# Designed miniproteins, single chains, continued (2): the designs that were tried, part 28

Each design is a single chain, and the fold is of that chain. pLDDT is the mean over its residues in the fold that is shown.

## One batch from the design tools (miniprotein)

Design m5004
Fold by ESMFold2-Fast:
Structure m5004 (fold): chain A 99 residues (1-99)
Amino acid sequence: MAEEEVERVLENARWARETGDVIGMLVQVRRLAEYAEKGLLTPEQIEEALELSREVVDALQHAVERLKADPTAPESTIRKWEEDLAEAQRNEELLKEKL
C-alpha cells in the first residue's frame, strides 16, 4: 500500500471521529488493522489506530447495551451491532499485538 493511502485512511478515521460516525470509524480502523498486519504502519500510526479502535469498541458497546434494553429493537439490528462490536474488539486485539 502507498504511504499516501495509509495517511488518507487515518484522516478519514479522524473525520469520522469528529462527526460521531461510529460505523465510518469502524470501516477505517478495519483498513488500519489490515495495514498493521502487513507491516505497513509505523509504531506511531499503530498507536493512533489503537486509540481510534478503543473509541469504536466503547461506542459500539454502549449502542449494543441500549439496543438490548429496547424491547422494540429488531433482532436483526441487535445482531448486526453485536457483529460490528465483535469485529471492533478483534481489530483492537490485533493492533495491540502489532504495537
Scores: mean pLDDT 85

Design m5005
Fold by ESMFold2-Fast:
Structure m5005 (fold): chain A 60 residues (1-60)
Amino acid sequence: SLMEQANKLIEQFKKALEEKDYKTAKEIEKQLADLLKELSSEEQLEVKEKYGEELEKYEE
């Protein structure tokens, strides 16, 4: 499903940030943005919330 793909991208994004692989993180961010266009408004909100949570962990 599209939500399964979004969750996989968020997991890969988290791993890329943990490994300081910012090139891969940017590529995943682009893929996630493209996938968000295919999701419902409610699913988009859920994905953005999860993505934002992972991003905030690296600003602390």
Scores: mean pLDDT 77

Design m5006
Fold by ESMFold2-Fast:
Structure m5006 (fold): chain A 113 residues (1-113)
Amino acid sequence: SIEELEKRVKENPNDAQAYVDLAREYLKRGEVEKAIEYAKKALSLDPNNADAYVTLARAYLLQGKVEEAIEYAKKALEIDPNNPEAYRVLAQAYFEMGDIEKAKEAYEKAKKL
């Protein structure tokens, strides 16, 4: 639950993964602004956390900020080039931009991983 995750970050304020888990739970509830806040907090603690970049990319995509979603998904892939969630975000973002060829390429990458 969000309450359990909030307790976890209070008990361990430097646990970057706990902030990623909080961001993911807020995304599931449609609380996109809080998801962005917690994902950015995770990145301030661990700038090489691919999951935090993927979570941030998904949050920006849900806000319709397609270009920012692409930038953060690409940063996740610089850290973890075989991250299927990052490719799924890229596929959706490119599709929304009308770049069908890039969307297909990203989708095929996600399916193979």
Scores: mean pLDDT 89

Design m5007
Fold by ESMFold2-Fast:
Structure m5007 (fold): chain A 70 residues (1-70)
Amino acid sequence: MKEAEELLKKGIEALRKGDYDTAIEYFEQALKLDPKNAKAYQYLAVAYFHKGDEEKAEEWLKKAVEILGG
């Protein structure tokens, strides 16, 4: 869990720098360690939206809502 939180922080820093591909890699790694981390799904949606991939952004957002709603 703590390692997943560190990966989230690195992903957020990459998002802040506009490095969306690096951010996606960190968020995907965080989800491998903590598959129920709703924030990682939300940040993946944000990263894909900024890349212009609205379809993937919607997909990740739906997954985040499922985890938050369950």
Scores: mean pLDDT 83

Design m5008
Fold by ESMFold2-Fast:
Structure m5008 (fold): chain A 65 residues (1-65)
Amino acid sequence: MKKVLVVVADTLEKAEEAGKKLKEELGADSYIALGNMSHEEALELVKELQKKYPDVEFILRGVKE
């Protein structure tokens, strides 16, 4: 099963930096970086993605200051 990391931060740059590092640490196949999005909004997005791609495991990670 493919693993996709979804990283949320207050800026896109922070999300991309964290996503690349966490992707390697967790052994995920890819990552999606989301800036300027609340954790609740990201959680809803992940739920929708999981419905569309049931063969993919989505791992949500929030980056906070």
Scores: mean pLDDT 78

Design m5009
Fold by ESMFold2-Fast:
Structure m5009 (fold): chain A 66 residues (1-66)
Amino acid sequence: SEVEEAVELARRLLEEALAADPFEAEILLSFARMVYAVLKLVPEAQGLPVLAELEALIDAAEARLA
């Protein structure tokens, strides 16, 4: 499904961001945030626990880059 593919894409981008140098991490995090923003607009994805997991990962990555 499109939701599953987008979740896996966002998760993969965040995993790569956590392992990358700071410059590449910033770019990967930006892409992950874009995918997450799109997921929030999809009715089928709304309220899914995985969205909260992705948000927590984004927050953690942002905090570590700050």
Scores: mean pLDDT 79

Design m5010
Fold by ESMFold2-Fast:
Structure m5010 (fold): chain A 89 residues (1-89)
Amino acid sequence: MTDEEVEEEFIRVLQEIFGWPEAVAREILRIMKKNGVTPEELREIVELLRSDDPEKRREGWKKINSILKKMTPEENARLEALLREDLAA
């Protein structure tokens, strides 16, 4: 799997598991890449989130959430705006 294929798989997994719109999933990927998350780390997170084990899915989310805590106020506001737009549609 190429680095680009891992990134696209990560976007799909976020949409499938959390029900997030593509725009939100892409913004999360952008924030993770900005904070130095590697393709290998993205693959690990995807594998955890796709697990049938709720504890492994929780571990995958914890990895994402640890990076999201590094968001700027502007990045946080953008994610909130994208989520509100989806709920209004």
Scores: mean pLDDT 78

Design m5011
Fold by ESMFold2-Fast:
Structure m5011 (fold): chain A 69 residues (1-69)
Amino acid sequence: LKKLSGKELQEKVLEVAKELKESGFTTITVNDLKEQLEALGYEVTNAQVSKAVKEVKKELEELGIKVED
């Protein structure tokens, strides 16, 4: 598994969130994002995903996605 952090993690979180929004989701969890990232072959923790979500919060709001812990 490839470790994912910082800006690269933020970009992948937004990418996954966009895909979930296109599938009809308006509310997702930090664990949903972690599971999707792990399915893509990345090694992440809930804490890292939660931090990335906070750092891209405005972009997620613009997408109309609410992320819950």
Scores: mean pLDDT 80

Design m5012
Fold by ESMFold2-Fast:
Structure m5012 (fold): chain A 119 residues (1-119)
Amino acid sequence: EELRKKAEEYIDQAEKALAEGKVTEAFSYARQAIKYAVEAGDMELARRAASLIVKAVEKATGETLSPYRRKALEEIVILAAEAGLDDIVLPDPQLWDEARTSEEAAKRFVEAARERIAA
């Protein structure tokens, strides 16, 4: 379908932007890729695009995210796209900080984001 091809095109553009250090452009292209992948029902492609959001955040901050934070961020951007939202709603800074070392805190952070998106 055209939606899947659009998602792949945006993934390619996001990867090129990351290679060039263009973090803002990479973030924008990756979000578009997630939207088209979700609309196409291709969750594997959506997860690939979400991983590019994580890489863009790591390049912007100069920090490598913990595995728990990486998974939480990937899930939240996919949830936002499923709800038709352009921006990520970050629910709780304390839960995000705890997610550095706690899988349970990361899961709670995703649940709080889901509730905020549904509201």
Scores: mean pLDDT 79

Design m5013
Fold by ESMFold2-Fast:
Structure m5013 (fold): chain A 61 residues (1-61)
Amino acid sequence: SKEALARKALAAAEAAGTAAAVKAAAHDLSQMGVISREQAREVNAAPTAAEALAKLRAAVA
């Protein structure tokens, strides 16, 4: 399912450990309708990879 693919994308971004990878995953999840545009903006506004990942995890939960 697209939800399973989205969770796999989150896991891949987490493994990559870069802000760019996390922000790319948030954008893709927003385009798929898994998270809102507002949630994706919050992830994109995070100053570090760790903060971006925390925001993305919260959005997906």
Scores: mean pLDDT 81

Design m5014
Fold by ESMFold2-Fast:
Structure m5014 (fold): chain A 68 residues (1-68)
Amino acid sequence: MIDEREVQIAIILIAGGVAIAVSKTPEARKKVRELTDRYIAEAERRPLSTEEVQAKVREIFNAADEAE
C-alpha cells in the first residue's frame, strides 16, 4: 500500500525531472517544478488512481512545452 504511493510519487518526480531537462525557458522550468511539487504533495495527502497519475504526468510535460 505505502509502496504503491511511493511508486506514484517516484513516477511524478521522474516525469518532473525529465520535463525540466527538456524545458528551454526559465519560465517553463519554474512551471514544471511548481507543478511537480504540487502533485507530489497531493499524492502524499491522498491515494491517486493510475489515471490521475497519468493526467498529472501529461500536465507536467505540457508545462515543459509552454513558452507562454
Scores: mean pLDDT 77

Design m5015
Fold by ESMFold2-Fast:
Structure m5015 (fold): chain A 67 residues (1-67)
Amino acid sequence: GPVVEEAFRLLKEALELYKQGKYEEAEKLIEEASRLTGASRETLLRAMRLLAQGKEEEARALLERHV
């Protein structure tokens, strides 16, 4: 749904910031995704790890379990 798609967008942006060493800015987006979904920071970091591996559908499925 729309909440999952927005969280997914935030996590993709956070991942790019992490790759650039912009950890503070990435953390702000993770906090926003957490507030939006109710998911824990741990769950969001797991989703980001899946995205980093190109496992987009697995990341989406993980987020949908928390919305």
Scores: mean pLDDT 84

Design m5016
Fold by ESMFold2-Fast:
Structure m5016 (fold): chain A 92 residues (1-92)
Amino acid sequence: MRLSREEALAEIRRLLEEWVEKAKDASKEEQLSLAARLVGEVAAILRRAGLSPETVRRAAAEIRRVLEKAIENNDLEGGAEEVLRLAEEALA
């Protein structure tokens, strides 16, 4: 099913909120594992929203870098906010 921009952003926001909640009490290794899964789930949503494979691949790579940096800096909420911003830009 093709997602609208609004539906895609709502699903991504929910996944980011779930990631922050799960990752905040997790080890660094578990945080990275959860981030890798999140990148895959966000990429799937962007594909369902009709973005090209090339655009999805670039967005996924940037999202992965943002999440890894957020984990390193212990700023999970800031990382989630930046990922949402990147998803909004990709869907524009």
Scores: mean pLDDT 87

Design m5017
Fold by ESMFold2-Fast:
Structure m5017 (fold): chain A 75 residues (1-75)
Amino acid sequence: IKELEEFIKKLEEKIEELKKKLEELKKELEKLKADPSAPQEEIEEIEREILFLEGMIGLLEGMIGYFKKLIEKLK
């Protein structure tokens, strides 16, 4: 059980790292969208990376929720 709690903590730390990267990409996207001369391909690339990171964060958060429910059942 304690090993699961430690694993959850590591996943939560990883999620925080991914959220910081996501925040940086969103700021970059805003700057690109504010520039009328920005290539559409660059905007689309960053949008795809944002979607991928959002999906990854959601998956990891789902895994944490699942593991927390397992720990509660083992109490």
Scores: mean pLDDT 82

Design m5018
Fold by ESMFold2-Fast:
Structure m5018 (fold): chain A 58 residues (1-58)
Amino acid sequence: MVEELLERAEELEREGERLIEEGRKELEKDATKGSGLLIRGIGYRTEGELLRRKAEEL
């Protein structure tokens, strides 16, 4: 359903944004942790964008 896809997209985008912010901060202190957070954040953001586009096409 379109609403479920939009809600999921919003959740993924929020988590992605939060992880990217945390990753940026951690990169200055711990490159390994920071990189891991950035990779996860980018993944969540990308998945959220994909779901949003699918919802808009429906």
Scores: mean pLDDT 82

Design m5019
Fold by ESMFold2-Fast:
Structure m5019 (fold): chain A 60 residues (1-60)
Amino acid sequence: MQGLAEVVKEVKSSAPFVLNAKVGDLVEVLRELDSSLVEARSLKTGKTGVIGKSQLKFLK
């Protein structure tokens, strides 16, 4: 589902394409990449990257 999601588990990675995020951060989900991964944009930093669906709680 495209729209807003809240980060429920911290993402801390040195990988260049991964979206790093803290618990409670809001992200805009841009597209689904596969069954476990989405491309999202951080509303705090404006950065885009890949983040796991398991790290997110999708908002309506």
Scores: mean pLDDT 80

Design m5020
Fold by ESMFold2-Fast:
Parts: structure tokens; C-alpha cells; sequence
Structure m5020 (fold): chain A 87 residues (1-87)
């Protein structure tokens, strides 16, 4: 039901953020603009914010599986953002 949709939403956000990171690496290798780099970084930051909202909702409803999945996704996205900012 709704829980399955939220879990799928988290997985989709993480997948999108990974794809954005790969685009950023390719852009830097091909000599892309600082503006394009900033836009990709902002999109990854927005993806992190979306998972943080899902974590807040998960804590309110008290679903331990959803909380765990959201926390794991946040850790992955924070690590990915740290790596992206270091490029």
C-alpha cells in the first residue's frame, strides 16, 4: 500500500542521485560549465532533502522499516554529496 510506495520513492530518489553524480563526473571530464556543475549539485541536495522529509513522516507513523531505509538512504546521499563537492 502506501508504505510500499514510500519505500519505492526512497529507492527512486537514491537511484536518481547516483545518476546525477555520474553525470557530474562525466561533465567534469568533458569540461562542462561551473553553472551545470552547480545545478547538478543542487539537484542532489534536493534529493537529500526529499529523503529527510520521508524520514520525518516515517518517524511520525512509527514504521521501523521505513525509518531504517530512509536513514540508510540519507547516509548514502550524504557520502555521495561529500564526494561530489570534492570534485
Amino acid sequence: GELERLLEHIERIVKRARELFEKLKKLLKEGGSEEEKRELLLEIEEDLGLVEIVLGVAKIIGDEELVKKAEEAIEELEKLLKEARAL
Scores: mean pLDDT 85

Design m5021
Fold by ESMFold2-Fast:
Structure m5021 (fold): chain A 58 residues (1-58)
Amino acid sequence: GVKKSLENAAKKFEELAKKYRELADQYEKINPDIAKVYREKAEQYEKAAKNLKSLAEK
């Protein structure tokens, strides 16, 4: 049902957030502007995952 789909989507966004955090760390010394973009992406996915988990609890 919808709840399981939301939980699966939240898990996917958590995985994406972790990946973008790792990319931000890798690019920090090479290109700080790109690192900033990846960090902002990670924060967006972390927030989206949290919101989806809240919706799944309904």
Scores: mean pLDDT 83

Design m5022
Fold by ESMFold2-Fast:
Structure m5022 (fold): chain A 55 residues (1-55)
Amino acid sequence: SPDEIADTQAVRDRVLADMDRQIAATTDPAVRAALRADQAAFQANMDRLIAELAA
């Protein structure tokens, strides 16, 4: 439904913003790289879910 898509997008955007703050606060390059990889995987999974809901 349109409401479910909008809610899912809002959750995605909020979590990505939280992850950006964690990455910005991280000083260890290896931890930062791992967090960026997790963020990319999360975004890809959420984008797939949103596409499935919009189908």
Scores: mean pLDDT 89

Design m5023
Fold by ESMFold2-Fast:
Structure m5023 (fold): chain A 82 residues (1-82)
Amino acid sequence: MRYTLVLPDGTKIEFEVDEDASIEERLEALEKAIEASDLSEEVKNALLESIKYLRENAHVFKDYSAEELVEVLIEYTKIFLS
């Protein structure tokens, strides 16, 4: 299934992951999409740091949908970009 990550500046990043994908597979798909994007190094670093946080706390987020993970990722990224 295809999901869209919308950044605070309105930039969109699309990524694909299976509906039955594990939390780690969903985070890996997000990480690859971010790395392949045309985002600035600063924004990429903020997003990747947020993914690291989600990965370290995967047990909390294992039941989150890809859309819910995107929302959490954006909230943490806003903190780093403020």
Scores: mean pLDDT 75

Design m5024
Fold by ESMFold2-Fast:
Structure m5024 (fold): chain A 64 residues (1-64)
Amino acid sequence: MVDEKELTASLGRMYRGLGNLAASRGETELAIELYRKSAELYEEAGEEFKEEVEEARKKIEELE
């Protein structure tokens, strides 16, 4: 049985990957949206993913 938190965190990781891809392609607005969604999903997954939330926020700050 997969923990719901693990599924939410996995989705957050997928959005982070998409954000990295968008950023590498120069799609800054899309990258920011994808990183924001990643951060939201990691926050929803719980305190265990605090570091991932902080990393996503740093990526957003770098692109803004």
Scores: mean pLDDT 81

Design m5025
Fold by ESMFold2-Fast:
Structure m5025 (fold): chain A 67 residues (1-67)
Amino acid sequence: GAMEEQIRKEQGENLLKGAGYAATGKLAEKAEVLEADETRIRGRVEAGGEEYVVELDALTGEARVIE
């Protein structure tokens, strides 16, 4: 339902902010989910005045900058 969709959106954005910090060493101010499945989440994060595309492995918790 709408509540579950909102919770998933907020959780995805928070995971991406954490992944952005882990990958860049900069605190993420904004995050947008671009794609997500059971194995990964990919999103755009804004950190330190710059924009990064970050991928988080959902199984290992490993984060990396891809663009």
Scores: mean pLDDT 77

Design m5026
Fold by ESMFold2-Fast:
Structure m5026 (fold): chain A 93 residues (1-93)
Amino acid sequence: SLMDRIRALHARISERAGAYLDAHAGTPLAERVAELMARLGGLLTEMERNGLTPALAEEMIAVLDELIDLVGAVDPELAALARELRALLREAQ
């Protein structure tokens, strides 16, 4: 299902982001990545509670766009996973 695909991509993003945060602890970029991951997690919790609304999808896409911009040059794998989730959310709108 769409929800299962979103959960699977979020799990992979969370795992890769965790590896990034462990490797770069204390940097301003890592602090911002942690903030964006916390926000993304909160939005997924809202999705589980209320379903995927267009407004929720737009908020998730905005967080993913910020994450992609921050990590694109420094963690291309994390950026690629974020792009996959962003594309999936855009197709759902």
Scores: mean pLDDT 89

Design m5027
Fold by ESMFold2-Fast:
Structure m5027 (fold): chain A 56 residues (1-56)
Amino acid sequence: SKEAEELARKARTYYNQGKFDEASKYYEKLAELYKDDPVISRIAQREAEELKEKAK
């Protein structure tokens, strides 16, 4: 969906800027959007968690 593409695009933009905490927030929003899809939601959650660890 356009919403998912926009969230993923924003996450990548913040990642490329080294703003890993901001990037993780967009992956969390993506996981919430796909909460009923266990595969996509889990992947997005994992990406968010990995970025939060990078931000530390």
Scores: mean pLDDT 82

Design m5028
Fold by ESMFold2-Fast:
Structure m5028 (fold): chain A 59 residues (1-59)
Amino acid sequence: MEELIKEAEELREEALRLGDGGGVAAAGQSIKLAREYGDLEGAKKGIEAARKLLEEARK
């Protein structure tokens, strides 16, 4: 759980630095799903989406 939240927080900060609003939203949703709903699978899926959006933003 903590490792998952930390990863999502790091992705959100990086997306914010790149101006990737989609990546910020996806990472933020992952943090919310993990902390507020205990939805680990949803959080993992959101982290994967944030990573893909971040890769696109780097192009």
Scores: mean pLDDT 78

Design m5029
Fold by ESMFold2-Fast:
Structure m5029 (fold): chain A 55 residues (1-55)
Amino acid sequence: DRIRRVVEAVFADPDRPWTTAELARLAGLSPAAFRRRFTAVVGVSPREFLARLRA
């Protein structure tokens, strides 16, 4: 659910220069825990997700 909230926040403001550190903070997770959980839920790493969003 924390990951869903992060994804919704990014899509609500897609032009913001989001960083993986900001997303981890929003989720209330360490960068390592966030990367693991995000990849398990979304299917791609947070970095790849943001890169695809900017394309």
Scores: mean pLDDT 81

Design m5030
Fold by ESMFold2-Fast:
Structure m5030 (fold): chain A 98 residues (1-98)
Amino acid sequence: MRKLEEARRKLEEARRLAEEAKKIDPERGEEVLRQLKRTEEALKRSPEEGSEEAINAAVLAAKYALQLRKEDEEGAKLFEEAMRKVVEATGLLIEAAR
């Protein structure tokens, strides 16, 4: 299904951004990567379960972008871009669940 494949591509883009963020902030980056892995595992079960875990990943990435905004602009930007990709993927997963 095209929407599910597109969602997987967006999650892979988010994973690459989180890996780059991990080079700047290893602890927060690893936590986002761990949540993205949970999203991937949930997605193997259903788009519904995948979308729930993707929401958790987006919230976590947004939290870390806000925390780093004044301390590390590059790290904050990477977490913000990862959050945007996860939000896009979540919308596609909700549509795939219908």
Scores: mean pLDDT 86

Design m5031
Fold by ESMFold2-Fast:
Structure m5031 (fold): chain A 71 residues (1-71)
Amino acid sequence: TTSITTLQSLYNEYTSLPEELKKLFDLNKDGNVDFPEFLVVKTKELLNQPITYDYSEEELLKAIEFLLSFK
């Protein structure tokens, strides 16, 4: 299925992020970058939109849908 393949590809990219790039995805600045946070940041950067930590499950699903299209 496309969704599973896309999520696995994105997860591999997430786990392969250099330490220098990880801090760009740390929205709440707690030193941790989780996978949903990575997806939201990546989507907002691609759309050239302001990055905010206020995201919902619907926003996460929309981010996945957008990244699936981008892939």
Scores: mean pLDDT 62

Design m5032
Fold by ESMFold2-Fast:
Structure m5032 (fold): chain A 75 residues (1-75)
Amino acid sequence: MADQVIQMAQQLSQQALKAGKTDAAKKLQQAAQNVQNGGSVADAMSTIVFAAFNSGDDELYDQAVQGLSRISNEA
């Protein structure tokens, strides 16, 4: 679970950078680092969704929601 959230946050961060959404990319990287350091997975998932939503990139937001849904269904 934690490893999947970390991987997803890193992938979304790269996608955000390619889309020019630098602030969203930084927040996504911070979420991944927080989980790696033993932080709350639930808090990281919330951060991922809010970062994608606040980016204004509908494609990034859709990828975030779909990815987190898949991770939750695998648990």
Scores: mean pLDDT 79

Design m5033
Fold by ESMFold2-Fast:
Structure m5033 (fold): chain A 75 residues (1-75)
Amino acid sequence: EKEEILRRAVDEAVRLLDEAGLETQSALVLIFYGIGLVNNDLEGAARKIADFLESLGTPVGRRAAEILRRALEEA
């Protein structure tokens, strides 16, 4: 189920950010995902989240973005 794949990826990315102490960034990820739910465009939201995470320029951001990129390939 496409929504379930993307939801699990977002949860994994949020966990990774929270473990790194990046609570503001994890909250922003959840906001972007919520916007995707409201607009019925979860794939677009996941792409924007991945782009945002890559823009952080951190190893954690890059790893979290990779999780979302992989989920987009599976969805």
Scores: mean pLDDT 83

Design m5034
Fold by ESMFold2-Fast:
Structure m5034 (fold): chain A 65 residues (1-65)
Amino acid sequence: GMEEAERLARELGERYGVDPRKLLEAARRLLEAGFSPELAGQFIARETGVPLAEAVELARLVAAG
């Protein structure tokens, strides 16, 4: 659920120097705009420098929650 997405966002924020709230907000906005988790992850990776696989995992958790 959303708790798992928040935990991953915090971990990625610490590891890659990104605001976890911005990661969650970006994922939510892209998914609400109709992008798949895979495409949302690609945009997040480009914007934040988070690796693609981890950005896609975050987007999938947000979509599931």
Scores: mean pLDDT 88

Design m5035
Fold by ESMFold2-Fast:
Structure m5035 (fold): chain A 75 residues (1-75)
Amino acid sequence: MEARAEEAARRALEHARRMVEALRAGDLEAAEAAAREADRALEELLRLGSEEQKERAHREIGELQREGAEVYAAL
């Protein structure tokens, strides 16, 4: 279970980073696809992860989501 939660956290962060990159490139379709994948990985983390894993992922993904929102607002 722990290994699955760690992998879910890793996938969520990776997809969140891809979303920000796609937004910077102006590729809204790719950004939307990456956001959906990040949400799926976060859903799995919320089901399987410890409080510490959820808190860490929430903090790191929240930073990326704020960056993405700033980039989107500048489009």
Scores: mean pLDDT 80

Design m5036
Fold by ESMFold2-Fast:
Structure m5036 (fold): chain A 74 residues (1-74)
Amino acid sequence: SSMDEKAKELLKEAGELFKEAEKAIKEGNLDRARELVERAKELAKEIYEVTGDELLYGLVMHEVKELEERIKKA
């Protein structure tokens, strides 16, 4: 369905933002890492709006929270 295809697209985009945030953390660019994580958080909301899938939303938000904690401790 178009909804499933849109969800896959958004999940792929979130995955790329997470990869870039990991790189930014490793490079010590914490401001960029925060920006990327905030974009991923907005994508999580869009995934929920498109799918109504609380489990998918929770999975994306789990990665967001783990990255937020790593930034906080860096």
Scores: mean pLDDT 86

Design m5037
Fold by ESMFold2-Fast:
Structure m5037 (fold): chain A 70 residues (1-70)
Amino acid sequence: SEEQKKKAEAFFKLIRESIEKALEMGYPLDEIIERAVRTARAMGETLGLSDEEIDKLIEEIVKYVKELAG
């Protein structure tokens, strides 16, 4: 639904902001990825996203972290 899409988009923005702050604080990249992936999976399940949608979100998060670190 449109409401679920808005919630997912808002949540993705929060994950991105958390990643940026963690990088600024000097957390190891692997730890940042692990925490972001775990949070995305838990919230994706709460929002009723499919396993395929959650996996795609996780791929986007990992890509984003690697692009920021590279």
Scores: mean pLDDT 78

Design m5038
Fold by ESMFold2-Fast:
Structure m5038 (fold): chain A 76 residues (1-76)
Amino acid sequence: MEEEAEKLLQKGRDALLAGDYETAVKYFEKAIELAPDHPLAPEAYGLLAVAYRRLGDIEKAEEYFKKAREIQKKLE
């Protein structure tokens, strides 16, 4: 599960770098779904925020960025 989530996170990053923001969102959302308590969850939420910002969904981008910060604080 965690290893699969890490692979999905990497696929999301690859899609984001390729400019395929819709595909990046799908991979990041699936990674979070499979491992919501993973130490990489704040990174996945942060990357979701970046992808949504690129798609022009500023409200979702802000929401996911806020979630990334909240989860990061809990993992300290």
Scores: mean pLDDT 80

Design m5039
Fold by ESMFold2-Fast:
Structure m5039 (fold): chain A 69 residues (1-69)
Amino acid sequence: GPGREEILRLIGEILRLIGEILDLELEKEKNKDNEELVKKLEEEIEELKKKIKELLKKMDEIAKQYGLK
């Protein structure tokens, strides 16, 4: 049903964002001596984490709406 389809799309979006965070963490590790770049990468990671939290909240709201918990 539509609630399940939307949840699956949101899971897909969350997984893509997690992949982006991992790529940024790898870039941080490669550039650990570049303090300015590390700081910018950390700020980008925090923004992506905020997006994931918003998507998780949306998933919870949809799950509750369709009686999934």
Scores: mean pLDDT 86

Design m5040
Fold by ESMFold2-Fast:
Structure m5040 (fold): chain A 90 residues (1-90)
Amino acid sequence: EGEFLLELGKALEKQGKLEEAAEYYKKAVELAKKTDKELAAEALFNLGKVYEKLGKLEEAKEAYREAAKLFEEAGDLEKAEEARKKVEEI
């Protein structure tokens, strides 16, 4: 389930296991993509943060752009703007 994979990603991120966290966030995105846009957007935003920490700046930008789009489609304009600002910061 998307929620469970998101929580596993967060737990791995807290342990400093950034590459494993990215894998679980990516799995959460794939599961939630068509059924829960807000969950998919949250997972993408967290994936972007992990990619930044790993120095994968191009992948981080792509994750943040997609998160912004999905947050906007879900009606979460504040989080969409936060994701857009992350793209501008990189």
Scores: mean pLDDT 87

Design m5041
Fold by ESMFold2-Fast:
Structure m5041 (fold): chain A 77 residues (1-77)
Amino acid sequence: MSDVERLEAIMEEEFARARAEVLANPDLSEEEIRRLLARAVSRVLEALDAEGIPLTPEVLALLSERVAAAYAELLAL
């Protein structure tokens, strides 16, 4: 598995957890959703560090794009 494929798998797992939390708590404010997403991002970064995946500009760009997409998705729930 490439570093990009592993990053995508980690992001999908952590953002799926964030989606489940929003679905369980539909009255969450936009601020609370942002904090929830920030925690998910922290867990992604911790997992990347644990697996020795370097934070290259390419990895950071992909993470940023996925975070923006996840935030839009969570706000649409």
Scores: mean pLDDT 82

